# Designed miniproteins, single chains, continued (2): the designs that were tried, part 54

Each design is a single chain, and the fold is of that chain. pLDDT is the mean over its residues in the fold that is shown.

## One batch from the design tools (miniprotein)

Design m5970
Fold by ESMFold2-Fast:
Structure m5970 (fold): chain A 63 residues (1-63)
Amino acid sequence: GPLSPETKERMLELLDEEERRLVREALERPISNEEGRQRLKDLLLERFPELSEEQIEAFLSTL
């Protein structure tokens, strides 16, 4: 089913924090786009275990 607005807001906050961390890490070591995307996906799967992998992938594809 569709994600609630509250769930989307929480996901966006976590992605913003992790994206800032990835940018800092990239200054020290080059990170591929694939590696970065996988880390964001893994973070969301860990923090939102009630969501399916398909729901998380669909959300990420809307960014």
Scores: mean pLDDT 74

Design m5971
Fold by ESMFold2-Fast:
Structure m5971 (fold): chain A 71 residues (1-71)
Amino acid sequence: MKELALEAIKKASLEQAFLITEAVTLYDMGEYEEAIKTLEAARELARSQGNDELAELIDKFIEEVKKEKEK
């Protein structure tokens, strides 16, 4: 959901925020597979930085995007 993306951006570094914003734009355009790919990159970066809270929010966003893709 877009609300999960906004919460993730608030907890993100500048680089993470750009990746999450790109994923939201792709999601709005219906590019669900590219959005998931971008979020997976942001999640790996968050985990490498020790930001587990952000990584968990990104995981929730990925699951919501997957649900929308299947509808």
Scores: mean pLDDT 77

Design m5972
Fold by ESMFold2-Fast:
Structure m5972 (fold): chain A 71 residues (1-71)
Amino acid sequence: VLPTVEELLEETERYFEENRENLPEEKRKALEEGLRAARELLERARTPEQEAAAALLAIGVREDIRVYLSK
């Protein structure tokens, strides 16, 4: 079962907080802005396409954290 966009965003927000100490300040600020943008898009979403845009931003933030931590 695929997670909902809300669940995906919540999981990404938790993943960010769990790894906050391992991220430099500049990276943290960029990721926090990305999560905020995803949340704003989700709140304004009225179609599945708009929800998908929020999901893509959340996925992007999660992948950015994953890639950074794999260095």
Scores: mean pLDDT 80

Design m5973
Fold by ESMFold2-Fast:
Structure m5973 (fold): chain A 62 residues (1-62)
Amino acid sequence: SATLEAVLEGLRVIAAQLRADGQDDLAAEIDALIAAIRSLEDAVAAMREVVARMEELTAAQA
């Protein structure tokens, strides 16, 4: 989603600024959060692909 993309970009900018200020630990926590959110979005996309394939199979059998 465009909104989620904007949020992730905002977090990435904040992490970069935290590193510039020497707050490497906080920047690493934000990087981990960004990675977790991306992983969740990828999992949801994969689930949607499975559902679409199941719908195709159901329609073909009807």
Scores: mean pLDDT 83

Design m5974
Fold by ESMFold2-Fast:
Structure m5974 (fold): chain A 78 residues (1-78)
Amino acid sequence: SSAQLDQLLAQLQALIDQAEALVAAGKLPSPALVQQILQLARQIGQLAAQNTLTPAQWQRLRDLEARWQAVADAVRAL
């Protein structure tokens, strides 16, 4: 459902915020945090494939994907 997708996007954002804070401090995200992010991203991807996203949901998903890629890039530089 749209409400379920919004809730999962909010949860993913909170975990990415945490990963960004760790990388900004020169620290690696824990394996558990990375696993949680990847699991939520998988669940969101499955729901997105089964539902029509609103423009706001699509924009939020794109922003979160870009932010996670930036975290991955920063981790490789550490």
Scores: mean pLDDT 86

Design m5975
Fold by ESMFold2-Fast:
Structure m5975 (fold): chain A 88 residues (1-88)
Amino acid sequence: MKEVKERIIAEVRRLVDELGLSPETRARVDKLLEEMAKSDDPEKQIALLEEVGRLIIEEGKRRGLSPTQLMAAAIDIAGAILELKLAS
């Protein structure tokens, strides 16, 4: 589980950087990822990752990111959530 969690955290951080999200959104995402890293509860980890996904998509929509970029981000987050569920 630790390896899966660390890989997901790294992938989400990469996604935020690739999308060029604001430093404020990056800080909020990082805080949620830190809470996920500290938690051994799969349900809590999934809930935190779902919140990360909401923040990324909401910021992307507000900044006018393309539908293609938003779809790619949604797929990456959905894949990470599924990976956590399957590893639980």
Scores: mean pLDDT 81

Design m5976
Fold by ESMFold2-Fast:
Formats: C-alpha cells, sequence, structure tokens
Structure m5976 (fold): chain A 83 residues (1-83)
C-alpha cells in the first residue's frame, strides 16, 4: 500500500540521515519538510517548530543539536508505526 511504501522510504531516509554529517542532514530534512505531504502526520507541532527554528538558527552548535534531536524523534516515531 501507499502508506507502507511511504513509511519504508521515510524510515530508510531518516536512518541514512542519522548517519550523515549534520550539515547534510539539515539539507535532507529541509527537502523532507518542503516536499513530503505525509510528514505532518508523523511530526508533532513542537517537533515541526523545533525543525523550523533549527533551520533559521545562525549558531551552528545550537542548530546542529536541535536537528539531531528532531531526526532521532522522527526515527523513533517511524519505528513505533512499523511495529
Amino acid sequence: STSERYLGALSAILSATAKLPLELAKQVLTVLLLNSDQLPALLSEPQRQALLDALAEQDAVVRNATVEQVVLALAQKLQEQAA
């Protein structure tokens, strides 16, 4: 089904993103935020706001820490849905 294909693809992307350098992870998350019609169903409002704030943050240390937290939270939600 479309839902299973989407969850599989998104899980693979997030697993790959978690292993990438944080600068590349930011680019992948930006693409997901802009192009995924199903991502809002998995991403809570606080997590979505944290991602948007992270992308706007100029302090790289704060920005990268927030990006990593969002990636891990999304990966956990996908594992819960796959179970």
Scores: mean pLDDT 57

Design m5977
Fold by ESMFold2-Fast:
Structure m5977 (fold): chain A 58 residues (1-58)
Amino acid sequence: GATAAAFEALVAAGASPEKAARAVAFLEEAGVDAPAAEIAARTGVPVAAVEAGIAALR
């Protein structure tokens, strides 16, 4: 599903599995229009990885 694709994209972009799971949970709650920079700041995932996760959800 889209959530699994987002997790895979985050890990492929360099996020640890633990941080990728947290970023995916945040994206599920905030929605795909959430600012990537805010998610990155809250989860410790790089902005580029969060953007890859958002793209995978679309």
Scores: mean pLDDT 77

Design m5978
Fold by ESMFold2-Fast:
Structure m5978 (fold): chain A 60 residues (1-60)
Amino acid sequence: SAEDVEARIAAFEANTASLSLEEQIELLEKAAEQYRELGDEELAAALEERREELREELEE
């Protein structure tokens, strides 16, 4: 469900908040790949979208 996806994204953000933006981007990329392999395309897409948002923040 959308709530499950949102909760998992929030958990990743909370667990990585103390890391650099570069490290957060790398972890999101790895998580997206793993969930795509598991067939969770919705979560993989949400993780990739969050990664792109952080990339834009890093380049500002």
Scores: mean pLDDT 79

Design m5979
Fold by ESMFold2-Fast:
Structure m5979 (fold): chain A 67 residues (1-67)
Amino acid sequence: MREERIKELEKKAEEGDLLAIIALAQVHALRGNVEEAREYLAKAKALDPNHPLVKQAEGLIKAAEER
């Protein structure tokens, strides 16, 4: 993913865009950046803890930790 797309997602996440926050959590989890992924996941859970994509992001972070 290009750096410009990540910066745009970070800007949307600061504005409270749930999908952008979840996308950042997933990107960091897939890269093995577990701590950063957890930070974005915590923000997403604060907005909508029952969202299916939040549960998916939790699974990705857990898988990254178990490696």
Scores: mean pLDDT 78

Design m5980
Fold by ESMFold2-Fast:
Structure m5980 (fold): chain A 66 residues (1-66)
Amino acid sequence: SNEELGKIFRELTELAKEMKEKGESDEEIRKKILEKAKEYGVELTDEQIELILEGRGDLAGTSLIL
């Protein structure tokens, strides 16, 4: 559901924030996000990955309704 998808994107956004605070590189953060998304059965677009890295993963999930 769209609500469930939004929860997943918020979780991915929180993971990205935590990794940034720990000093992880953008490359490592992207790898982790893609791995987690795949585990959830979610295919991410480049735009959605950027939104997650910017801390706007909630918008990435909402955009999929269109």
Scores: mean pLDDT 73

Design m5981
Fold by ESMFold2-Fast:
Structure m5981 (fold): chain A 83 residues (1-83)
Amino acid sequence: LKEAEEKIKEAEEALAKAREALAAGRYEEALKAAEEALKAALEAIKAAEAAGDKEALLKAIGLAIAAIGLSIEAALKLGRKPI
């Protein structure tokens, strides 16, 4: 499934950027990257559901949960409302 694989890759790359920014104290960049990761993960969930790919679906759900966690952490560091 090309679409789900591409969106999973986008989510993984955005999560890596979010973690790097968070570790560097760049909370605005971390929040933005975590939000991008969540968007890609949600698109991957939709694509995996359409294809009936259970493994891709579970992976995409895991990425979405990780993105939510990072966005909450970054938002709290900024004193902003999380996503």
Scores: mean pLDDT 82

Design m5983
Fold by ESMFold2-Fast:
Structure m5983 (fold): chain A 72 residues (1-72)
Amino acid sequence: MNEAFKLLNQAFDYMDQGVELEKQGNLEKAAELFRQGAELALEGARKGDGMIGSIGLTLADGGRRKAEELEK
């Protein structure tokens, strides 16, 4: 549980940094951070259970889709 929460918090940090870079117009770096956040969220989902796993999977999907949109 503690490790899953830590990974999800790290995923949020990466996604927050991605949003900041997107606002600055650095779309390439923003996409990279959203992908890294998605990977951390997926790892958190794998280490979590039930609801935590579902939240992590949702964050991973969202981060990947956002990165794909920025990489157009």
Scores: mean pLDDT 82

Design m5984
Fold by ESMFold2-Fast:
Structure m5984 (fold): chain A 91 residues (1-91)
Amino acid sequence: GGWGYGAGGAAAGAAGAAALAGAEEAAEEALRAARLARAGGARADEEHARRAAEEAGRAARRAGEAGTRGDAEAAAEGAREAARAAERAAA
């Protein structure tokens, strides 16, 4: 077949899929937080959140292609942190 599952291959595939989904969700959260920061006039936090969302989106694409879950997880964490900062700045 075009793909092979060795020992742990199914678990690795599931972890990669989860990392992809997590990174995508984190990117969306960061974009929503960026909009809130913009509405609150927190321009620096808006820009930071947008950049973090872009990084999370890129990491999601890499995780989907290569199963590089660590990069996707790290980018998702960064995007969530940026989202929290933007939300705090908007409040």
Scores: mean pLDDT 69

Design m5985
Fold by ESMFold2-Fast:
Structure m5985 (fold): chain A 64 residues (1-64)
Amino acid sequence: SAHEAERALAYLATQGWLDKLSSEQGREIHRLLVEGRVEEAARLISEASGVPQEEVRRLLLEAM
């Protein structure tokens, strides 16, 4: 849902993980989270931030 996606993005922002994303990447991640495509969102964040995908996925699932 949009509310769950917004909550997840707020958590990512507190970690500073969104600071390394382009505006286009941020919009794509928001769409993926709204669609419930958590694994793909975690992969994109991992690639941009250098954080292990499993850590990103865990935090996204905890926030959603």
Scores: mean pLDDT 79

Design m5986
Fold by ESMFold2-Fast:
Structure m5986 (fold): chain A 82 residues (1-82)
Amino acid sequence: SSVREEVEKLVKEGKEAAKKGDYEKAVEKFGEALELAARAQDLELFKEVAKEMLEALEDTKDSKIIARAVGEILRALGLLLD
């Protein structure tokens, strides 16, 4: 689906940003992907994106980045549960 293609593109962009150490951009891109999966009511896609985000952020030592990532998961989960 077009939603899956857009989510996969955003996940790729988030992973590339994380590899460059741009964790703020990584969280932004993964947050957009989580929102799309949640709006599509696709729990499996949502779980896939959340897992990829946590793996991409594994090496960050910045607690603000972790807080933003958790915030994006909770915000998108609210959309999924609606």
Scores: mean pLDDT 87

Design m5987
Fold by ESMFold2-Fast:
Structure m5987 (fold): chain A 63 residues (1-63)
Amino acid sequence: DILEEIKKNGFITDEIKAKIKEVEAERQQRLATLKANRDEMLENYLKESDPETKKKIEEALKA
């Protein structure tokens, strides 16, 4: 992978830089997807929860 290529070459090439940017872009996309899924789950819990539980969840998120 990228770290092994850097160790073999002893320096960062343009090809390795391109791979790093690609991996970072994929990481950002995955983080955005995970965040959206988490927010959706939280909204569902809030809808299904009783008023006391909703308040506790809201307070925890604002901490």
Scores: mean pLDDT 72

Design m5988
Fold by ESMFold2-Fast:
Structure m5988 (fold): chain A 55 residues (1-55)
Amino acid sequence: DPVIERVAAHDLGLSVEQLRAIKRELDAGASLAAVARRYGLSPRQVSGAVAALEA
């Protein structure tokens, strides 16, 4: 959902493309903690964004 993607990206201070990259890394088996650290986010923020994209 493009609207949910824009809102989630904005809430994290990210672009939509960065949010999509995060989702791709998680789908490839990267850990939440590793992805969060790479983008300067908390694991909770990454988990929340993924939940929003799956809604």
Scores: mean pLDDT 76

Design m5989
Fold by ESMFold2-Fast:
Structure m5989 (fold): chain A 58 residues (1-58)
Amino acid sequence: AAAEAARAALERALREGVAAAVARGSLEVALEIAEAAAASGATEVGRALAEELRAAMA
């Protein structure tokens, strides 16, 4: 459905934004993007990415 396609596109954009920040060496910015997304509606994807980033930084 259109809503499912839009959600998938937003999740893809979030992952791409996080990946771009990581590629630039800005792990803090990548984590902020993931946490902001988790707070503003992309809760599961944002939380999963934030967990992965914290694990990678540990």
Scores: mean pLDDT 75

Design m5990
Fold by ESMFold2-Fast:
Structure m5990 (fold): chain A 89 residues (1-89)
Amino acid sequence: SKADELYAQGKKAFAAKDYDTALAKFSEAKKEYEAAIKKEPSAELYEKLADVYTLIGIVYLKQGKYEEASKYLMLSGEYFAKARELRAA
């Protein structure tokens, strides 16, 4: 999907320590996954969204933006919990 492609581009930038590009690509991937979840929620989509939030949080840690990092890492945990609930149902 477009979201998966953007996420892959973000991970490539993150591995290269290009944190500005990584943030931009992860933010676009986040928006696409959020739109997909609104249309048809699934455990897999919540897990992908949680992964994106985790990497955005780590980028903010690398930039010294601790409050933004905490916010994204907390939301990541909430989305992983949502995915787990859907798999248990």
Scores: mean pLDDT 89

Design m5991
Fold by ESMFold2-Fast:
Structure m5991 (fold): chain A 66 residues (1-66)
Amino acid sequence: KGYEAAKLMEELLRQGASIEEARAAAEEKFGKPSAERLEILREIGETLREIGDAIQEGLEKGVPPK
């Protein structure tokens, strides 16, 4: 469940969604996560930040997500 939510968030980020949008969509689709899954999402947040940096690099090179 937490993993599925994280995977969806990652896919949305690849499609150009913001981290907040990706997280909100995952919560809407898979339901509000439990406390333990919120902790997992916090750890995943570090990975998502790194993915966000890669997206920013693309924007810097004039390749905005759509």
Scores: mean pLDDT 64

Design m5992
Fold by ESMFold2-Fast:
Structure m5992 (fold): chain A 81 residues (1-81)
Amino acid sequence: SAIDEMAEAFKAFAKIVGNLKKQGKKEEALRMLDAVEQRLAGIPEAVENVRKAREAFQKGDLEKAIEYMAEVGRLAARAGV
């Protein structure tokens, strides 16, 4: 489904962000999260999940960050973005 495809795309995005952090490219990783938050500003629940993912990345909780970004993808798909 489009919802599942968007969830998988955002999981892949979260893995890219996590990999950038592992490479010491924290500023690039944060800019990627900022871009998603700005693009989805019209969907408050998606913005909330991006912020939760950001906090999870800061704490080194990659599993939780991926889970929150998957939910961002599901919310974006339901909103027709």
Scores: mean pLDDT 88

Design m5993
Fold by ESMFold2-Fast:
Structure m5993 (fold): chain A 79 residues (1-79)
Amino acid sequence: GMEKIDEMFENMQKLIEKYKDDILKLAREYFSDEEEAEQLANFVAFLVAVRYMDKKNVSKEEILKDAKEILERFLELEK
């Protein structure tokens, strides 16, 4: 029953904890305002974690590629 959902939530939390700092560094490259960079990095980390929560193997390269795509989308919307 609940065990599969619990496994996905645990994996999501691990992905956020593992990559949040790398995603924040990436966000700082796109956004000059520190508060905005931190807010977007947290949101992007969550979105990426949701995308990969059902996967056992995820590379740092895949995570950061997806994070870049989402950050570039937000940058486009601010124009």
Scores: mean pLDDT 81

Design m5994
Fold by ESMFold2-Fast:
Formats: sequence, C-alpha cells, structure tokens
Structure m5994 (fold): chain A 90 residues (1-90)
Amino acid sequence: GEEELLERARRALEEARTAETGEEAIRAAEEALEALDEARRAGASREVLRELAELALEAAKIALEKASKDQILRAIGLVLRAIGELLDIE
C-alpha cells in the first residue's frame, strides 16, 4: 500500500543521511526513487506521489553531497530525475 511505500522512502532518506560513502547514499536515493516508481505504477494519489518525490529529491541531494568524483554524474542524474518527477506531479 501507499503507507508501505512512504515508509520505504523515509527509510531510504534516513539511509542517505547516515551513509558513510557516496555509493551508499546513491543506493539509498535510488531506493527512494524506486518507491516513487512503484507508487506511480500502482496509481497512488497525487498527495502520496508528491511526498515520495520530495523524499527522493532530498535523498538525491544528499547523495550528490556525498558523491566521490567518479560518482558525481550519477548523483546529478538522480537529482534531475527527482526534479522531473516533482514537475510532472504539479
């Protein structure tokens, strides 16, 4: 259900915040975006999609901050994807 996906995204954001490496933070941001993708496929409400997209964007921003030089383009891609998802909801 929607609550399960919200909890997954909230957990992913916390994992990004506590990540010691860029790779861990990137994986957490990808998990948050996957929860958003699952919610969209399941026909979740705009309210839930917006909250998931906001959580994914925060996780992606943290991933970008923690990204090593070799990871920066991947992290930028995650931020842009999250922004695109938010714009699609509005």
Scores: mean pLDDT 89

Design m5995
Fold by ESMFold2-Fast:
Structure m5995 (fold): chain A 62 residues (1-62)
Amino acid sequence: MEFHDLLAEIARVYVENGREAAEKFIEEKGLSEEQRKHAESVLKMVDTGLAEGAALRAARAA
């Protein structure tokens, strides 16, 4: 699997199944230290996106 496809899959797992599932998925893939740093960056991006989504939902309710 291309590393780019792996990062996309990690983001998908986080969005659908939560952070814990995404972290477990990263551990199961046995990434190198450098690859793991990129994967952690993807988790941070998803966190930001989820926070923005929650804010948008709150704005619609107000």
Scores: mean pLDDT 73

Design m5996
Fold by ESMFold2-Fast:
Structure m5996 (fold): chain A 68 residues (1-68)
Amino acid sequence: MEEEERRRKAEELRRAFESEDEVRQEAIEKMVKEEVEKGLAAGEDEKVLKEAAEEAIANALARLRAQR
């Protein structure tokens, strides 16, 4: 019976949408790490790159929040 399957998928979709913001934050943290690794390959200072990347990501998140 398809009704149970539809309800289960609807719940999964709702959970995904409710936690989409949190999942996106985790993905952004991974991007910060990758950005630091790229900068290190270019000979930049690790601490400076990490702080700059975190600030840029935080600004992007603040922009998304402000549009809400």
Scores: mean pLDDT 64

Design m5997
Fold by ESMFold2-Fast:
Structure m5997 (fold): chain A 79 residues (1-79)
Amino acid sequence: MEKAEQLLKKGEEALANKDFETAKSYFEQAVREAEKAGNLELAAKAYTLLSQAYIGLGDVEKAREAANKAAELKSKIAK
């Protein structure tokens, strides 16, 4: 089982509880694990969720950067 998937699930649970700091930490770890595995789909999802965590924290600049990374990765997947 992909470690990135497990980290995403934990982050999503934190995000649902509005624990944005914990969610951010899990999504940052999920990005790193997905990129190590070469899993662009998981990396894109992790960046999308990381953007949502940054929005919850009020960090609009980092949220935008994470969203742009997710879009870039999705374009590579979709061809």
Scores: mean pLDDT 83

Design m5998
Fold by ESMFold2-Fast:
Structure m5998 (fold): chain A 84 residues (1-84)
Amino acid sequence: MVEEELAEFLRQYEEILATSSPGAREVAERLKALVAAGLPPEEIIVKALEWILEEVKKRNPNAPEEDKKHAEEVLEEMKAKAKA
């Protein structure tokens, strides 16, 4: 269920904050604003993944190709679910 997926994402979210990355923290704060605005969980997750992926690319140009491909695949799957 979507609520279970959102709960799992929030767990990951806390881990992102623990990394102390300035960019990750900024993304986290923006996502909190979307949650407070009452956006659908699917839309929040999609925006979260888009912003996190963009920040990872800026901060970690040397990140493994597999990690980048996996993140892009997850984003596409979440976009498909949000449109359903």
Scores: mean pLDDT 65

Design m5999
Fold by ESMFold2-Fast:
Structure m5999 (fold): chain A 64 residues (1-64)
Amino acid sequence: GPNAEKNGRAAAEAGAAGDAAAASVGGYHTSQLGKTEEGRKAAEAGQAGDAAAASEYGRLASLS
């Protein structure tokens, strides 16, 4: 739904900006809205400091 798309997009934008913490938060919110695999991977990548992976998984979550 719109909230999952919004949160997934926010995670992708944060990851692209190098903000791994914000990407992690966005991924978590996307996971809670039923976009679990991509959102979870974005959160895990963000927590690990991998902004590029967090951005990619957040983008995939926003497209689902």
Scores: mean pLDDT 66

Design m6000
Fold by ESMFold2-Fast:
Structure m6000 (fold): chain A 70 residues (1-70)
Amino acid sequence: LKDGLKQVTTTILNTVGKKKEAEQVKKQLNAAKNDEEAKQITNKAVSKLQEESSDEEFDKAIEKAEQLIS
């Protein structure tokens, strides 16, 4: 699950051009002790992105990430 969350979260952040935040999140996910901590890291990053992005950009990033987990 950590690898899946890392791929999904990195794809979302990269899609909206937040490459530095994507690298930061990858480091945090690699250091996560368990799946719950990984989910917290992912939720925090996604919430911050949603606040900083347009609705269109955010929705497009989520759609692209959903295709990766399907």
Scores: mean pLDDT 74

Design m6001
Fold by ESMFold2-Fast:
Structure m6001 (fold): chain A 62 residues (1-62)
Amino acid sequence: MEEALKKLKEKLKELGLSEEEIEIILEYIKNPTDETQEKAEEILSKLSEEERDEIVLLYHEA
């Protein structure tokens, strides 16, 4: 899990997300609530469908 989270964080940086945006997405993964999901979905909506699919694949590989 730790290595998977590091890999995910690096990919999110490559996709142009800010440190703050990355922390919101990681918080949703660690602590899935309606509030953290809403914030994460708002950030992910800025990404293309292809970029979102890549993130989902990295998460599922963990």
Scores: mean pLDDT 75

Design m6002
Fold by ESMFold2-Fast:
Structure m6002 (fold): chain A 60 residues (1-60)
Amino acid sequence: MYQFSISFKSPEQAKAAAKKVKKEYPEVTVTVEGTTVTITTDLDPQRAIAIALELIGESL
């Protein structure tokens, strides 16, 4: 199991990023709390990294 969190500048950006990740990776668990998006996945490390990079891109 892999779990990581990324903080965004606004709750709106966090929600948009979470929606995008869920659309691209429907098998992962995505939770949003304020400006923080937390991903929980049982996928391999390479896929977890890809999801993290997607979220980081949305935070820039």
Scores: mean pLDDT 75

Design m6003
Fold by ESMFold2-Fast:
Structure m6003 (fold): chain A 81 residues (1-81)
Amino acid sequence: LSPELKAEIDISVLLLAGATHLVIGDRAKEKGDLETAKEHYEKAIEYFRKALEMARSHGNEDLARQAEEGIKLAEEKLKEL
C-alpha cells in the first residue's frame, strides 16, 4: 500500500468507528441509559476528531468534511442529553 492509500483506509476506519459509537449511543438513549449514551457520543467525537486531523494532514477535503459533519452531529446529540 502507498502511504496515501493507507491514510485513506485509516481515516475511513476512524470514521466508521465514530459512526458505530453514534449508533451505540442512540440505542443507549432509546433505553434511557443516558450515561452510556454520553460515553459513546464522546467516543464518537474523539474518533471523528482523529479522522479530521489525519484527513487535513493528507489534504483529503472530502474525508475532512465527513469528519466535521460527524463531530457536529455527535455534539448536537450530547447537547440533547
Scores: mean pLDDT 91

Design m6004
Fold by ESMFold2-Fast:
Structure m6004 (fold): chain A 79 residues (1-79)
Amino acid sequence: LSPEERRAEALAALEAAEENIEKARKAYEEGDLVMAVSYLTAAEILVAAARVLGADDPEIQRRAEELRRRIEELKKEME
């Protein structure tokens, strides 16, 4: 992957992670804990992928950390 392609994939992964966090919250609100956990797991994998793809990009790293914190907060709400 070129640096431009790698950055684009990192941004796409962050966007997909954000979507999965929202799906997890909706599943949790509907009482579907299995689906909520599945969506959060997908979001965690996507955030990890974005961090690897954007390892040298401070903005991507900052956005990944924001999403990681959102995932952590939602997990605490689900306990």
Scores: mean pLDDT 87

Design m6005
Fold by ESMFold2-Fast:
Structure m6005 (fold): chain A 88 residues (1-88)
Amino acid sequence: MKEELIERLRKLKEAARAAGDDELAAVLDEVIKALEAGVPIGDAFEPLTLYAQEKKLSEELKEELRKILTEEASDEEIEELAKRLGSL
């Protein structure tokens, strides 16, 4: 469960870097490190929640992030989300 979530977050981080979004990549890196250190999910995801608030993400983008958090997102959906976030 946690390992699969971390893998999806790593894929999103790689897609963010490929899109040139260093800010999103840094936020995702902090989330991954927190999860690897055994921080509870709610606390580990705080940097990503703040990023979503600062960038004023649409409800659509927030829902795509929620899917990644619940392991419902495909690799293609993760790549597309990173491109959409990078275009903000």
Scores: mean pLDDT 72

Design m6006
Fold by ESMFold2-Fast:
Structure m6006 (fold): chain A 68 residues (1-68)
Amino acid sequence: MARALAAEVAARWGYPPPDSVGAVLGALLAAAEEGREIPRAALEEVLAEARAAGDEGTVATAEALLAA
């Protein structure tokens, strides 16, 4: 779900589909700035993928967003 939503957002901005979990998170944050509601489940998917990939920066950002 998160990657599909991020790919949709990236396409609207003329960017290529996200190829990393950090790029997926970035696209979701851009959608949120445009007033689009980001499902909690999408952030949870990003957190799970970031943990599996060892992407500590994306883990920290996703955890902070989920805590808000």
Scores: mean pLDDT 75

Design m6007
Fold by ESMFold2-Fast:
Structure m6007 (fold): chain A 62 residues (1-62)
Amino acid sequence: SADELVEKARQAYMEGKLDEAIELFEKALKEDPNNPVAHRLLAEIYREKGDEEKAKEYEKKA
């Protein structure tokens, strides 16, 4: 489920595995395109990677 993918993505993010976290959050959004947790955390991850434009895009949907 999308919620399980979000939980796995959060665990990857906490472990500093940013690319794995992005991949899991993107899978969650394929199942639930309006998931606010996935949008918020993707915005945070992209900001940490220095991708301000992607961060803003996800932040709008959080």
Scores: mean pLDDT 84

